Designed miniproteins, single chains, continued (5). Designs and how they scored, part 32

Each design is a single chain, and the fold is of that chain. pLDDT is the mean over its residues in the fold that is shown.

## One batch from the design tools (miniprotein)

Design m17097
Fold by ESMFold2-Fast:
Structure m17097 (fold): chain A 92 residues (1-92)
Amino acid sequence: AAAAIEADTLGALYLIQLAVYKISADRYEKQGKVEQAKKDYEEAIKLARESIEHFRALLAASTDPAAQAVLAETIRILEDFIKEFEEKLKKL
């Protein structure tokens, strides 16, 4: 229970930070500020990749099935964000 709550809280914090980068990048893109949008997408991809490596290490060390499920789901969401941001960068 405690490990699952900790994994969920940490995952939520990283996802909020990525959402902030996405909102910032989308806003810059709409304003024609391509270089600022590109920078925000690149920083978001970097953060997501670092977060995935961190969560993969936690998943490998975890013996709690509930924590494992939360970590695996968080990794999938982060991988989807990377794909979305990489597709955005290709269009800039």
Scores: mean pLDDT 81

Design m17098
Fold by ESMFold2-Fast:
Structure m17098 (fold): chain A 74 residues (1-74)
Amino acid sequence: SSSETLVQNAENLYRLSKGVAESDPELGGKLAEQGYKMSTDLSDKLKTVDPDHSKKLQDVGDGLKDLYDRTRKS
């Protein structure tokens, strides 16, 4: 389904952002921030029509936010 594709794309973005952040924390952080915003927006839109995929997008979004927060200046 399209919702499954959205979840898979978000998971792929998380893995990419994490890898990039190891060598370029600023770029990895920017990717994670955009991914977090997109994943949380999509999760909210799917909440009533596809709650299972909404939850998966929220979980990925939380991981992206944690990655973004980690790349920020202490």
Scores: mean pLDDT 85

Design m17099
Fold by ESMFold2-Fast:
Structure m17099 (fold): chain A 98 residues (1-98)
Amino acid sequence: KEEALKHLLSAAAHVLAAAVYLTLGDLEGAIRALERAVEALEEAARAYPVSEEARRALEQARRAVEEARRGVDTEARVEEALRHLGEALALMDEELLA
């Protein structure tokens, strides 16, 4: 649990950074922060069992980040990734505290 919580906190920080970059119009900065957030949540999911719902949200976020990186509707994909990462964070926080 403690190792997973450290990764979850790291992911939360990267999600906040991505939101700030998006507000500033720095899409490249946002994508990099989202990539770090996905990586951190994947580490958390390896360290502690998570629900199918949390894994699904994380996979949706990963796909959105990959599409943004390829230049497919970049701003919309960044916003989509932020929503799914927020969902995954909320679900995993609840599961780790149970």
Scores: mean pLDDT 85

Design m17100
Fold by ESMFold2-Fast:
Structure m17100 (fold): chain A 65 residues (1-65)
Amino acid sequence: MTKKEEAAIYRTAADLLRVSAEVERWLAEQGRLPKEEADRIVAGNRQAAADLEKKSDELEKEYEK
């Protein structure tokens, strides 16, 4: 796997975690998930997404130079 491919994978994973956070929020609004549980999942997924996006950005810089 190239660093460029690895960076793309981390970026995609970050996007998926953000979508997952939106789904959990929507489930809480529908009464299918307790708000407290949804808030914890959303916070965790957003933090993980930010970390993965940062890793992707670092890898992009490495394979460009």
Scores: mean pLDDT 79

Design m17101
Fold by ESMFold2-Fast:
Order: C-alpha cells, then sequence, then structure tokens
Structure m17101 (fold): chain A 85 residues (1-85)
C-alpha cells in the first residue's frame, strides 16, 4: 500500500525467500531454469500485471512443478524488491 513505508523485516523476508530459491536451484535444474525465466519476465515487462500474465502463459506450457515453483518464486521476489525500493 502506498501509505505503508518499507521496513527492515520485509526486506529481510525477501532476502530469505531469495536464499531459499537459490538453494532450490542448486538442487534442481528445473527450478533454476524456472527462476531465470521468472527474473527475465520481470526485467522485460513494463508492469507487474504484464509480468504475471506472461508467467501464466508459461505455466500453461509446462507441468514441471519445480520449474513453476522457481518461476513464481523468482517473480514474487523481484516484485517485492520493486515495491520496497
Amino acid sequence: APLEPPDAEEVALIERIEARLRELAAQSEAARQGAELGRRIFAESDSVAEAEARLLEVAKTTTDPLFKLGAVGALQVEIGRELLA
């Protein structure tokens, strides 16, 4: 919300989620590829809504749960960082 200032606890939570995604990516090639795609979708999108729509289309083309988890997690981390910046 625009009236809620960012706080250190929310920043720490995002860093913790990112660290968990790195651990998952180290254990699974599918999760690593998903996370890379999620970050790329965010970087190439002009809005959060566009990024989420692109991720949904990707989700329709694969059934790999670790790939989907990596992509969703990475996109949410990027959105969180943007909102707290």
Scores: mean pLDDT 76

Design m17102
Fold by ESMFold2-Fast:
Structure m17102 (fold): chain A 92 residues (1-92)
Amino acid sequence: SEGYGLYGLGDGLLHNFDYEKAAKAYEEAIRLFEKDGIKNPDTYYNLGKAYDALGDKEKALEYYKKSVEIYKKESPNSGLLKEAERMIKSIE
């Protein structure tokens, strides 16, 4: 899926502290994944991290909670489920 290319771009931008561009890349990755019928909770988790770094706590919580919802259904044994839950608690 071309969504994986944008996910990778978003990850690179996140690591370069370019949080606004990272968020846009992840949002586009989500749109492409939805078009392909793919649910990727890692993309929602990283989008939450980007918004958290931008100080947008409300959006960060929304995306972390969405990642938790998908992780519980698709990959309940993922270590990122525990990390997303910890991030939610750190903001609340």
Scores: mean pLDDT 87

Design m17103
Fold by ESMFold2-Fast:
Structure m17103 (fold): chain A 68 residues (1-68)
Amino acid sequence: SAVEELVKQIELNPSVFSTLSKEDQEAVRAYLEKKIKEIEEELKTETDVARIVGLELRKIAYENLLSL
C-alpha cells in the first residue's frame, strides 16, 4: 500500500515526514498506531524469545516514528 511505502521512506529518512501532506501524515500516524496495537496483541501470546525480541524492536521503531 502507499502508506506502507511512505513508512519505509520515513524509516530511511525521517525528514520525509515533514514534506508530506497533512492527509498523508495522518494516514502514516494511523498506520503506525495500528501496527503498534497489533504487535502488543501478538506479544500477549508469543512465547518464542527471538520473536518477542523482534516484535519489541519493531514496536520501538514504530513508536520512534510517531515521535516525529
Scores: mean pLDDT 85

Design m17104
Fold by ESMFold2-Fast:
Structure m17104 (fold): chain A 63 residues (1-63)
Amino acid sequence: MEASEEARRAVRAASWIMRNTPDDEEAHARVDALGRWLAERLAAGERPSEEELRARAEALLAA
């Protein structure tokens, strides 16, 4: 099985959220929100960059 570059970037962004969110419940909620956002972008034919994923992760932490 091949992991796409998009999937690997998403995993890195999710890991960053988890490292910067000490509360597990909040971390999982933020990771879920990131995954939901990414799924919508991919369904629309977009390919979010690592920078875009990082910016989204940072926005989720600021909310």
Scores: mean pLDDT 76

Design m17105
Fold by ESMFold2-Fast:
Structure m17105 (fold): chain A 61 residues (1-61)
Amino acid sequence: SMELDVERGQAIAEAVKELGLPKDEIIELATISDVDKQIERFKELGASPEIIERLEKIKEK
């Protein structure tokens, strides 16, 4: 739904801001359509457990 897409985008924006990623990495993350792969990439980059849990909850809907 549109609401879930907005929530996902906001969670991603928060994760990107906390990680301090360069533009190239931000673009790569934004092009990942698979939620599971995106979550794994954020885990590899050291995203906080709170952000990971938020993304996992979003994918369940």
Scores: mean pLDDT 72

Design m17106
Fold by ESMFold2-Fast:
Structure m17106 (fold): chain A 90 residues (1-90)
Amino acid sequence: LSEQEIYDRILNFANTIQGQVDDNMDPNDPRAQTLRSRLNTLISGIRNGSISPQQALDGLRDVAGIYSDMIPDMTSYLTSNIQNLQDDIS
């Protein structure tokens, strides 16, 4: 995989999580606000190239941990997608 393909996959996954947070969480919940803030920072960093794929993936693990603690049914989905992205980088 090219570096651009890796970034595109990470960006698509980050945008997917962002959409799920927006759809499933109260926008006034402080935890939802924290998740949106962290995701926006990661998406911006990926898009402007200020963070590496590994740094982006580490940030997504942190976001996934918070989100899965709130919605445990998402744990398997988040873990599997992050592992697949890690395998693509490694």
Scores: mean pLDDT 79

Design m17107
Fold by ESMFold2-Fast:
Structure m17107 (fold): chain A 86 residues (1-86)
Amino acid sequence: SEVLKKEKERAEKFIKILEYLRKHDKPVTLEQLAKETGLSLEEVKEIVDELIKRGFIEKDPEDPNKYRLNEKVKPYLDSLIEALKL
């Protein structure tokens, strides 16, 4: 199914960003996320905006140009990633 293929591709992009942020202790720019994930800057902006809306990612309070994983979601991040693979 074309719809299922697009949903899997979208899930893979979300997973790439979440796993990168999970592995990094320091806040990162959208440009760094694009470089490290191989996604376009526009795709990264769209995904990051959605993850912020869902409360998984937040802007760094010290630098509004940087983003970090919300500490409150870390304990269940693995469960979220597994759900995205379904």
Scores: mean pLDDT 80

Design m17108
Fold by ESMFold2-Fast:
Structure m17108 (fold): chain A 98 residues (1-98)
Amino acid sequence: ATAEERRVIEAEAEASLAIMKATVAIKAGERTPEEEREETAKELEEAIKKLEEAIKKLREVKAATTDPALKERLEETIKALEEVKKEAEETREKVLER
């Protein structure tokens, strides 16, 4: 793999980890008792922050990437993270809803 391909793979691995953590938090949020709502909302907020960090890194890697195919792959990954972030934000709002 080229140095460029290695940077892309690293960024994608970080993105996959962020998605996994967010998915766990979302699933926890779907079944949270009222007594644990504040704690679950904080877990979702942390997951959202990690998704934002991963999106930022992917955009930085994309800006430094010259290969059009790798740029397209990075953009698809960014869109996937933005969708998971939206789901996490919606789940957090529902957890805090009375």
Scores: mean pLDDT 83

Design m17109
Fold by ESMFold2-Fast:
Structure m17109 (fold): chain A 91 residues (1-91)
Amino acid sequence: DKLREEAIKKLFEEKKKEIDAILAQRAPTAEAQRLRAEVEEIIANSKTALEFEELWLSRLAGRPVSQDPATRARLQERFEKKVEEKIKELK
């Protein structure tokens, strides 16, 4: 449980750094500043990576479709795989 929680936290940090790197490639704009603030808010309010992904997609695309169970299952599998790999790193 503790390793899983730590792995999830690190995955959130990696995603934030990835977004920050993309935004840093150009001069700061109002849109870039807004996206940065939204990422911080999503990280602070997300209890799971699935919630993080859904909130992030909602901000970028307006409103995500959450009624496709096959897509949701694939996202969950991908997330679990990332968590397992991160736990191995934290060994």
Scores: mean pLDDT 61

Design m17110
Fold by ESMFold2-Fast:
Structure m17110 (fold): chain A 93 residues (1-93)
Amino acid sequence: SRVEELLELGERARRGEVLLTEVIPPLIEALDDPDPRVREAAAEALLRILESNPEAAARLIRLLGGVEPLRRLTEDPDPRVRELARELLERLE
């Protein structure tokens, strides 16, 4: 359910149905979740949002402190989480 909630939140934000300022903070929080599936879902949702709203999403992710959690995720035990984090950081920096 948490995984589904995060992915749906990202998809709704990508479609412009929810404000980025309401969506990005809980996604950044989920990057620190102990469940790798939750971290994967949060990173995937952030990437989808960034692809659809690159300027606004990049600014908000940086402003709201998403860069440091994403840097930590490049060392994550889960290879899929590591790859998503690298992709996100390339688009942010």
Scores: mean pLDDT 86

Design m17111
Fold by ESMFold2-Fast:
Structure m17111 (fold): chain A 67 residues (1-67)
Amino acid sequence: SKELEEFIKKLEEKIAKIDKQIADLKKQIASMKNPSKEQIQELQFLEGMKALLQGMKAWLKKKIEEE
């Protein structure tokens, strides 16, 4: 449905925002001699969140294909 396609677009926007945060944090960590445990944990959390949103997007796309 068109409503599912619009929801997928919003998920893609959220994924893109998280991707930018991951990229920025990775650049910060790479420029540091001793990155903090908090920075590493934040990176892992963001990557986990991205994986979850990617999974939801894949499931929604499969639902559209089954229609």
Scores: mean pLDDT 84

Design m17112
Fold by ESMFold2-Fast:
Formats: sequence, structure tokens, C-alpha cells
Structure m17112 (fold): chain A 99 residues (1-99)
Amino acid sequence: MEEAREYLQKARDILEEILNDPTLSDSQVTKKLEDAIEYVEKAIRLMRAAGIPVPEELLRMLEEMKMLYALMKLGDKETIEDMPEFLKRAKEILEKVLK
């Protein structure tokens, strides 16, 4: 869990950076979201390799982040407008899992 925890912390920090930096372009946000997804996937892989149960909330959040990323790449207006609320919720889930 310790190594997986570090990757989840990195993902959380990226989401916090996106939420707190209004100067980021849509392309920069999309790239940072990709990096956050990769960290969550690495954490889940480490948890599974160690035989640690992966929380269902974390799996659902990852699939939602992947969908958000795909829609952001397509320039979906509704997704771009709703992105901050989604990222705030994802950060809260990561903080709960990191407890």
C-alpha cells in the first residue's frame, strides 16, 4: 500500500494543481489529467500485485477520469464546463482512499 499511496498522492497533487491554476490551457489540463490517470493506474496495479483489495470508488473514479480525458480531447463543451466539479469530487475520493 505504501508505494501505491505515493502514486495516489501524486495524482491528487496534479488534480489540485489543475483546480488551483486558472492560467492552464485546455491542452495543459488534458496532459495533466493524462498524467494523473497514469499514476492512479500504477497505484491500482501495485495494489493488485500485492494482493490488496482495490476500493470500488477508486475503480469507478479511474473509469470516469478516462472518459473525461477522452471527451476533453474531443473538445466536448459540456465536459469542459463540468470538469472542475468532477476533479473536485475525484480529489475527495483520492483523499478518502489515502486516509
Scores: mean pLDDT 81

Design m17113
Fold by ESMFold2-Fast:
Structure m17113 (fold): chain A 89 residues (1-89)
Amino acid sequence: MEELDKRIRELSEYMKKNKKVQEALAKYNEYISTELRAELAALWAAGDLAGMAAVEREALRRVRAEEPDEETAKVLDEMDALSERRAAL
């Protein structure tokens, strides 16, 4: 599991240095804090952590689908893959 946490840390450091990735994450956070906020709050109140993870991944996929920058799209794909891998454990 240490390898997964290390990969997440490495990706986080890379994201801090890339403006386009930061802009994509800002859009993701906008979905989470606006359109999906009520749904996430309801899932949290119900203790449905798997449902919350699914909603978060859907928000990430929305941002990915609208991303024209190849490098940023690759980072978003890796974030989704790491999230899926972590959820499977």
Scores: mean pLDDT 74

Design m17114
Fold by ESMFold2-Fast:
Structure m17114 (fold): chain A 73 residues (1-73)
Amino acid sequence: SEEDKLIEEAEETLKRAYDILKKNGLTVEQAEKALRELAEEILSEVPEHFRDKIKPRIEQALEKLIEEYKKEQ
């Protein structure tokens, strides 16, 4: 579905950003800020009628990545 495709693309985008931030040795605070800003940008580009369904899943993926970043530092 289009919803599943948008979620997959968003999760892949967040994961790529996570990998780049980690490779460049950014602090937890810098990484968290960058990932949250990216998630907000992704959600702003999602059509309104998908946003309610997609937002919780993107937020879940975001929080998981932030926690993983904290544990790996």
Scores: mean pLDDT 84

Design m17115
Fold by ESMFold2-Fast:
Structure m17115 (fold): chain A 74 residues (1-74)
Amino acid sequence: DIKALRDETIARLEAAESVEEAVDILVEHHRKINELAGSENEETVEIARAVALTAVRSGATVDQLVQSHRAWAA
């Protein structure tokens, strides 16, 4: 259930103490989405990691990563 996974990921992100931890949580979420969709496309997971890391390098905060996850999940 994508909604349950989204809510779980938001709770994990709120508990994250660093942007590095938040990136790992977001990547894990994307990997779980692939599993639910029956996809083994690791390239989409790598792209998600690269996008999140680019945002962090551009000054994104944990809160901004939460908002990005919400937009991605919509």
Scores: mean pLDDT 74

Design m17116
Fold by ESMFold2-Fast:
Structure m17116 (fold): chain A 70 residues (1-70)
Amino acid sequence: SAAARAREAALKAVKLHEEKTGEKYEVELEGDVLRITAENGEVFTTDLATGEGSSPFATMLGHIVREAIA
């Protein structure tokens, strides 16, 4: 399913980012909204329908996920 592919792509992209930064993130998918929670409790969101994120990191992640499910 598209939701399963989106979740897999998001987890893979976050894992690569974790390797670069040394930080850990929690990833949740609610409908078309991807929610990323940092270890410090900061929350980033991306709308997968538009690709717009709450930060440059969230926007980049949204584009990666959209490409994976296209």
Scores: mean pLDDT 76

Design m17117
Fold by ESMFold2-Fast:
Structure m17117 (fold): chain A 83 residues (1-83)
Amino acid sequence: MEHAQKAIELLKKNAEIDDVERELLKSLSPFDAGILAVSMAVLRTLKASDEDIRQLLLKLGQAVIDGDMQKVLDIIVEALRKA
């Protein structure tokens, strides 16, 4: 939770995506963190925009803060399907 709040704060400060991802990964289970890492690699390979990646990380951070772990997985899967 605290790391997810920090990730959102970094997004608001227009910090580097890698720094935001690092903080968000600390708030996720190993399984969800693994799925996010693979998803980020796929999105970068498909040349997703920095804005799309930032929106994904913002949605994930908010879902973690809300304690909605099912929504975390749904957000990741939907981003991959749309890529």
Scores: mean pLDDT 79

Design m17118
Fold by ESMFold2-Fast:
Structure m17118 (fold): chain A 60 residues (1-60)
Amino acid sequence: SKYEEEIERLKKLREELRAQTDADVAASTDPRQAAFWRDVGEALEAILDYLIKKLEEKAK
């Protein structure tokens, strides 16, 4: 279904986001920069998790 396709797309995006956040944190030159990217990554992941949950509720 379209919902299943979108769920898989968002799960892949979440995996890519986690990898990008880890890379941005690792590339940070100071603790404040690292904390900023970690916070941004956590916020974006929370949004993706919420959307995945809502789509899973509709796919059943």
Scores: mean pLDDT 85

Design m17119
Fold by ESMFold2-Fast:
Structure m17119 (fold): chain A 91 residues (1-91)
Amino acid sequence: SMLREEAERLLRRAEEALRAGDAEAALETARELIRLAIRMLKEGEKEEAIEVLERLIELLRRLRERFPEHALEADILIGLARIIKGIAKLV
C-alpha cells in the first residue's frame, strides 16, 4: 500500500536522523509515524500499523538511551505508540 511505502520511507528517515545524531529530527519523524499509523488503522491496515508501531518503539528506545536529554519526549511517544498498538489489537 502507499501508506506502507510512506511508513518505510519515514522509518528510514528516522534511522538516518538517529545515526546522524539529530535527535530532534528523529523525534519529529516519530510524530509523523504515529500520525501515519493512525491513518493505516483507519484504512484497515491493522497488521501493518502494528509492525510500524513496534519498529518505532524500538527506535525510540535506542534514541532515549543515546540522548537522555530527550528521554521524556521519547517516553511520551513510546507510551502513545503502545496505546495505539493496543487499540489496533482490539479492532
Scores: mean pLDDT 90

Design m17120
Fold by ESMFold2-Fast:
Structure m17120 (fold): chain A 78 residues (1-78)
Amino acid sequence: MVEEDIKLIEKLAKKIKESEGFEREVGLSLFLMAVSIAMRHTESPEDRKKILEAAAKALEEAGELELAKKYREEAEKV
């Protein structure tokens, strides 16, 4: 269910973009948990790369540039 995982990641990133302070901190924690869970239940390298690339793009759109760079680097290793 790669499409459902990507959809959830994009939804969480949108909430991060709209949030400040404590709400943004909680949103980032939930985002990181969602990516971790998606990666743990995804067996295909191609699908793992899609999740990491989607996470990086979503973080870039939310203004989290350093974290996005880390996910892009991780996607290149898959």
Scores: mean pLDDT 82

Design m17121
Fold by ESMFold2-Fast:
Structure m17121 (fold): chain A 97 residues (1-97)
Amino acid sequence: MEELEKKIKELKEKATRYEQEMNSLVDEGKRLMEEAQKKIDELMEEAKRNPDTAEEYFKKAREIGEEAQKKLSEMNDRIYQLRQEVEKLKAEIEKLK
């Protein structure tokens, strides 16, 4: 019985760590998108001021957007993996109750 309680505690602590990592990734993703949008907006304003070289600013804005989307996709894949691990841990805990 004491060994069972210890096992349940260890599984709960592991699930909590994964849930904390997921929350951190969600917050990081939001910040990444906000920072990317701000940089894109700044480049679009520079394009308006310099119409003869506007294409260079549009290209930079596109590259920032593509890089941000790639990083967000990687974060979402990690969140998905962590969610699956949390579900497995919760199922194992329920079997031990």
Scores: mean pLDDT 86

Design m17122
Fold by ESMFold2-Fast:
Structure m17122 (fold): chain A 76 residues (1-76)
Amino acid sequence: TPLQYQADVYQATADAVEDNKDLMSDGQAASMAANGLGFLLGYSQSEVDKLRKEFTEKGIDGLIEYLREKARELAS
């Protein structure tokens, strides 16, 4: 289903951020996550720009938690 696909994308994005967290700044992690989600889910550039800002403000650990929670909500 479309919701299951979105859940899988958020989960994969969370895994990628977590696996690389020691190699990235908060801004680098935010950019990777926002660009990845935008590409796979078809977000506009303005939506990607907004997500990148929000994700940077969360920090890496907060971003990982957010992506995991979003994946669980979408899979339900």
Scores: mean pLDDT 88

Design m17123
Fold by ESMFold2-Fast:
Structure m17123 (fold): chain A 64 residues (1-64)
Amino acid sequence: SELLKEAEELLKEARKKLPVNHPALIELEVLIGMMLIYESLKLPIPESLKEKLEQAMEEVRKAL
């Protein structure tokens, strides 16, 4: 998924700039993990999960 690739690149950059226990970073990591589970099982990713991931990405960008 293109969204997942963007999220993983953002996570990589955020890990360089934010502390490991930052709430926005933890939320992004959890949501990426959930997306990866759906992809590994070849299940359709819920739109609500995609929306939550986009929100978490925005919160991380605001923290940078």
Scores: mean pLDDT 86

Design m17124
Fold by ESMFold2-Fast:
Structure m17124 (fold): chain A 99 residues (1-99)
Amino acid sequence: LSFQQRAEATLSLAMMGLSVAKLAAEKAGNEEDAAILQEALDRVAEAAERVAASTDEAEIRELLREAARVLEEAAAAVKDEEASRLLRLAARSLEEEAE
């Protein structure tokens, strides 16, 4: 796969993880975590759109690092330990792809 295709795939997996964690928070009545996860999802989705539109590998790497920072911030803010763990794993995958 090309670097851009791998970047898009990694961001898609991160967004799927955020969506699942948000749904779990909503079903548990954890409105605070659900709001944090929605904001992170919106920001990662914006980065994904910019990656899809980019032809510059340096720009794609910076967008992956920005998405990883968003996930680390959300992981630190959520109270659900499993959600935090999932977000940190997703952030690590984005950082590894940005190398």
Scores: mean pLDDT 88

Design m17125
Fold by ESMFold2-Fast:
Structure m17125 (fold): chain A 72 residues (1-72)
Amino acid sequence: KPLPKEEELSPEVLKLAKNVADYLISRGFEEHPDLPLRIAENMKDVPKEKWAEWLVENLGIPEEEAKKIVEE
């Protein structure tokens, strides 16, 4: 599946995706240039109030860390 262009994504989703990518890299995930865009692609249709829940369910991020990522 092709990556979305940054202009197709809201600034809030791009910010969230970069924060999630930074968290995953800090946890030992290999850094990849496409990682923020891949995350943004999966989250673009998720309402903001559901972002923390989505991160817990789909990426296994602990609830406290997911809330911190969303609030940054």
Scores: mean pLDDT 75

Design m17126
Fold by ESMFold2-Fast:
Formats: structure tokens, sequence, C-alpha cells
Structure m17126 (fold): chain A 56 residues (1-56)
């Protein structure tokens, strides 16, 4: 993973810890994307990857 993707995953993991997965609305994902300088699609992809890893 690139350093940028790592930062996105860390930001998403932090938000999950604070709000829980149910609290990660599209608005929250867009806010995280703006904070890390990425797209909402990239943030959502990171969320999906983290949830898949957790489910394994």
Amino acid sequence: LSERERRIRMAVARAIQELGPEGLTPSVLAEIAKEVGSSPAAVRRALEALLAARAA
C-alpha cells in the first residue's frame, strides 16, 4: 500500500473507533476525504477493505 492509502486507512479506522461503522454516513466519509486530500470513493474503498479484514 502507498503511504497515502495507509493514511486514509488510519483515518477511517479512527472514525470507526469513535463513531462505529453505522456512524460512517456519506457526509462523514466526504469529510474524511477532504481532511486526507483524497476522494470519497477512495475513503469508502478503504472502509470496505478494513471491514473485510475484520470479518476474516
Scores: mean pLDDT 77

Design m17127
Fold by ESMFold2-Fast:
Structure m17127 (fold): chain A 91 residues (1-91)
Amino acid sequence: KKKEIEELLREAVSKYTAANLLYVGTQLDIELGAPREEVEANIRAAIAAAEEAIELLKKLKELTEDEELKEELEKAIEELEKKIAELRAAL
């Protein structure tokens, strides 16, 4: 149903944006030499947000019949998975 896909898309975009903001914030904290405890907490929060976003993007990919949207969603999932791997390496 189009309305359900639109609602899920809004939620997925919101979570995707939040995950990317946390990722950028964590990178800045590392560059500025924030305390290790603070950096580790921010890394864990960024990973959790990215994992939540990936779950929503995967659900949206399953529900949509739009092949172009599926390709963009897959790219977004791969981008977040790469960011999670980078964040885990920083722990």
Scores: mean pLDDT 84

Design m17128
Fold by ESMFold2-Fast:
Structure m17128 (fold): chain A 85 residues (1-85)
Amino acid sequence: SEKDKELAKKYIKEVEELTKEGLEELEKAPKEKAVLLATAYILRLIGIEIDAELELSDEELLKEIREKVEEAIKKLMEKADEIEK
């Protein structure tokens, strides 16, 4: 339980840091590359979620990680859409 909580905290931090990085990199991206760049970050976020699903069995912690990944994906998609306008 304590090890699971510690591990979940690391995954959440990775999701938050990757999301921040992705949003910052999207601001610098050419318009024609924005969707592709967002897709690359989304795939990396999905990889973090898969790793968490493989390493954790605590459903509450997994739910929190899944929600953070879903929020991150929405933010990246929204940002890419704004840049492509």
Scores: mean pLDDT 89

Design m17129
Fold by ESMFold2-Fast:
Structure m17129 (fold): chain A 76 residues (1-76)
Amino acid sequence: SREEKILELIAKLEEEAKKIGDELLNDPNTTEEQLQKFKEVVGETSRELGRLLEEKAPVSEVEKVVKEAIERLKKI
């Protein structure tokens, strides 16, 4: 279903964000700028996903936002 696909995409994003966040927090060389960038990407993505879900956007739009967010997080 649409709901199942969206939940899988959100779960994938949450898992990747947790992994990257844990890596940043456990690295003593992590800068304050990197932590701030992580918070900004997570915050912006949460707001955009909330809007798309409220507007009942296609699964493809949700998938695009999730993929772009994961790539942004990986570059921190």
Scores: mean pLDDT 87

Design m17130
Fold by ESMFold2-Fast:
Structure m17130 (fold): chain A 81 residues (1-81)
Amino acid sequence: MPLSEAQKEAALRSFLERLREEAKELLEQGVPYEEIKKLALEDVEKFLAYLETEFGAKISEEERERLKEEVLREIERVYKE
């Protein structure tokens, strides 16, 4: 069955929170900011692939790019903290 909008929002919030905490840990370990960004973008592609394979979600290029932009903004916030 397709995910409800509330379930998609919950999955997105959980993904972004985990990604934010992971980026924070990597930054504290001395991983370069540019490498953290690359890993975060890779995690976006894995998350979208998971939604497509497990839930049959159809992700547009616009949605994919919007999520990547949101992720990069969150990583920048972590870096500036």
Scores: mean pLDDT 78

Design m17131
Fold by ESMFold2-Fast:
Structure m17131 (fold): chain A 90 residues (1-90)
Amino acid sequence: KEEIIDRIIKKIEEDVLNSVKRYAKEKGLSDEQIEKLIKAVKEYIEKHRDELRKLMEENADKHPLDIYFEAVNKLYPEIKKIFDEIEKEA
């Protein structure tokens, strides 16, 4: 139900933020750039939370992992765009 969907969204946010932070460190981004990146990604996810919730509700009959990957795939292009913008801010 709604509580389960909210927990999955929170898990996606946590997993995505951890992956982005690790990747940025590996790419040699500064601590300031990493902070900006994490903030921007988090704000993007929160801004689009209702869209993610709707996507998950429409796919509630699917396996939880499939729902998770569909949500992550929707986020990936925008996260990449945010990363590219912050990387350029040197």
Scores: mean pLDDT 76

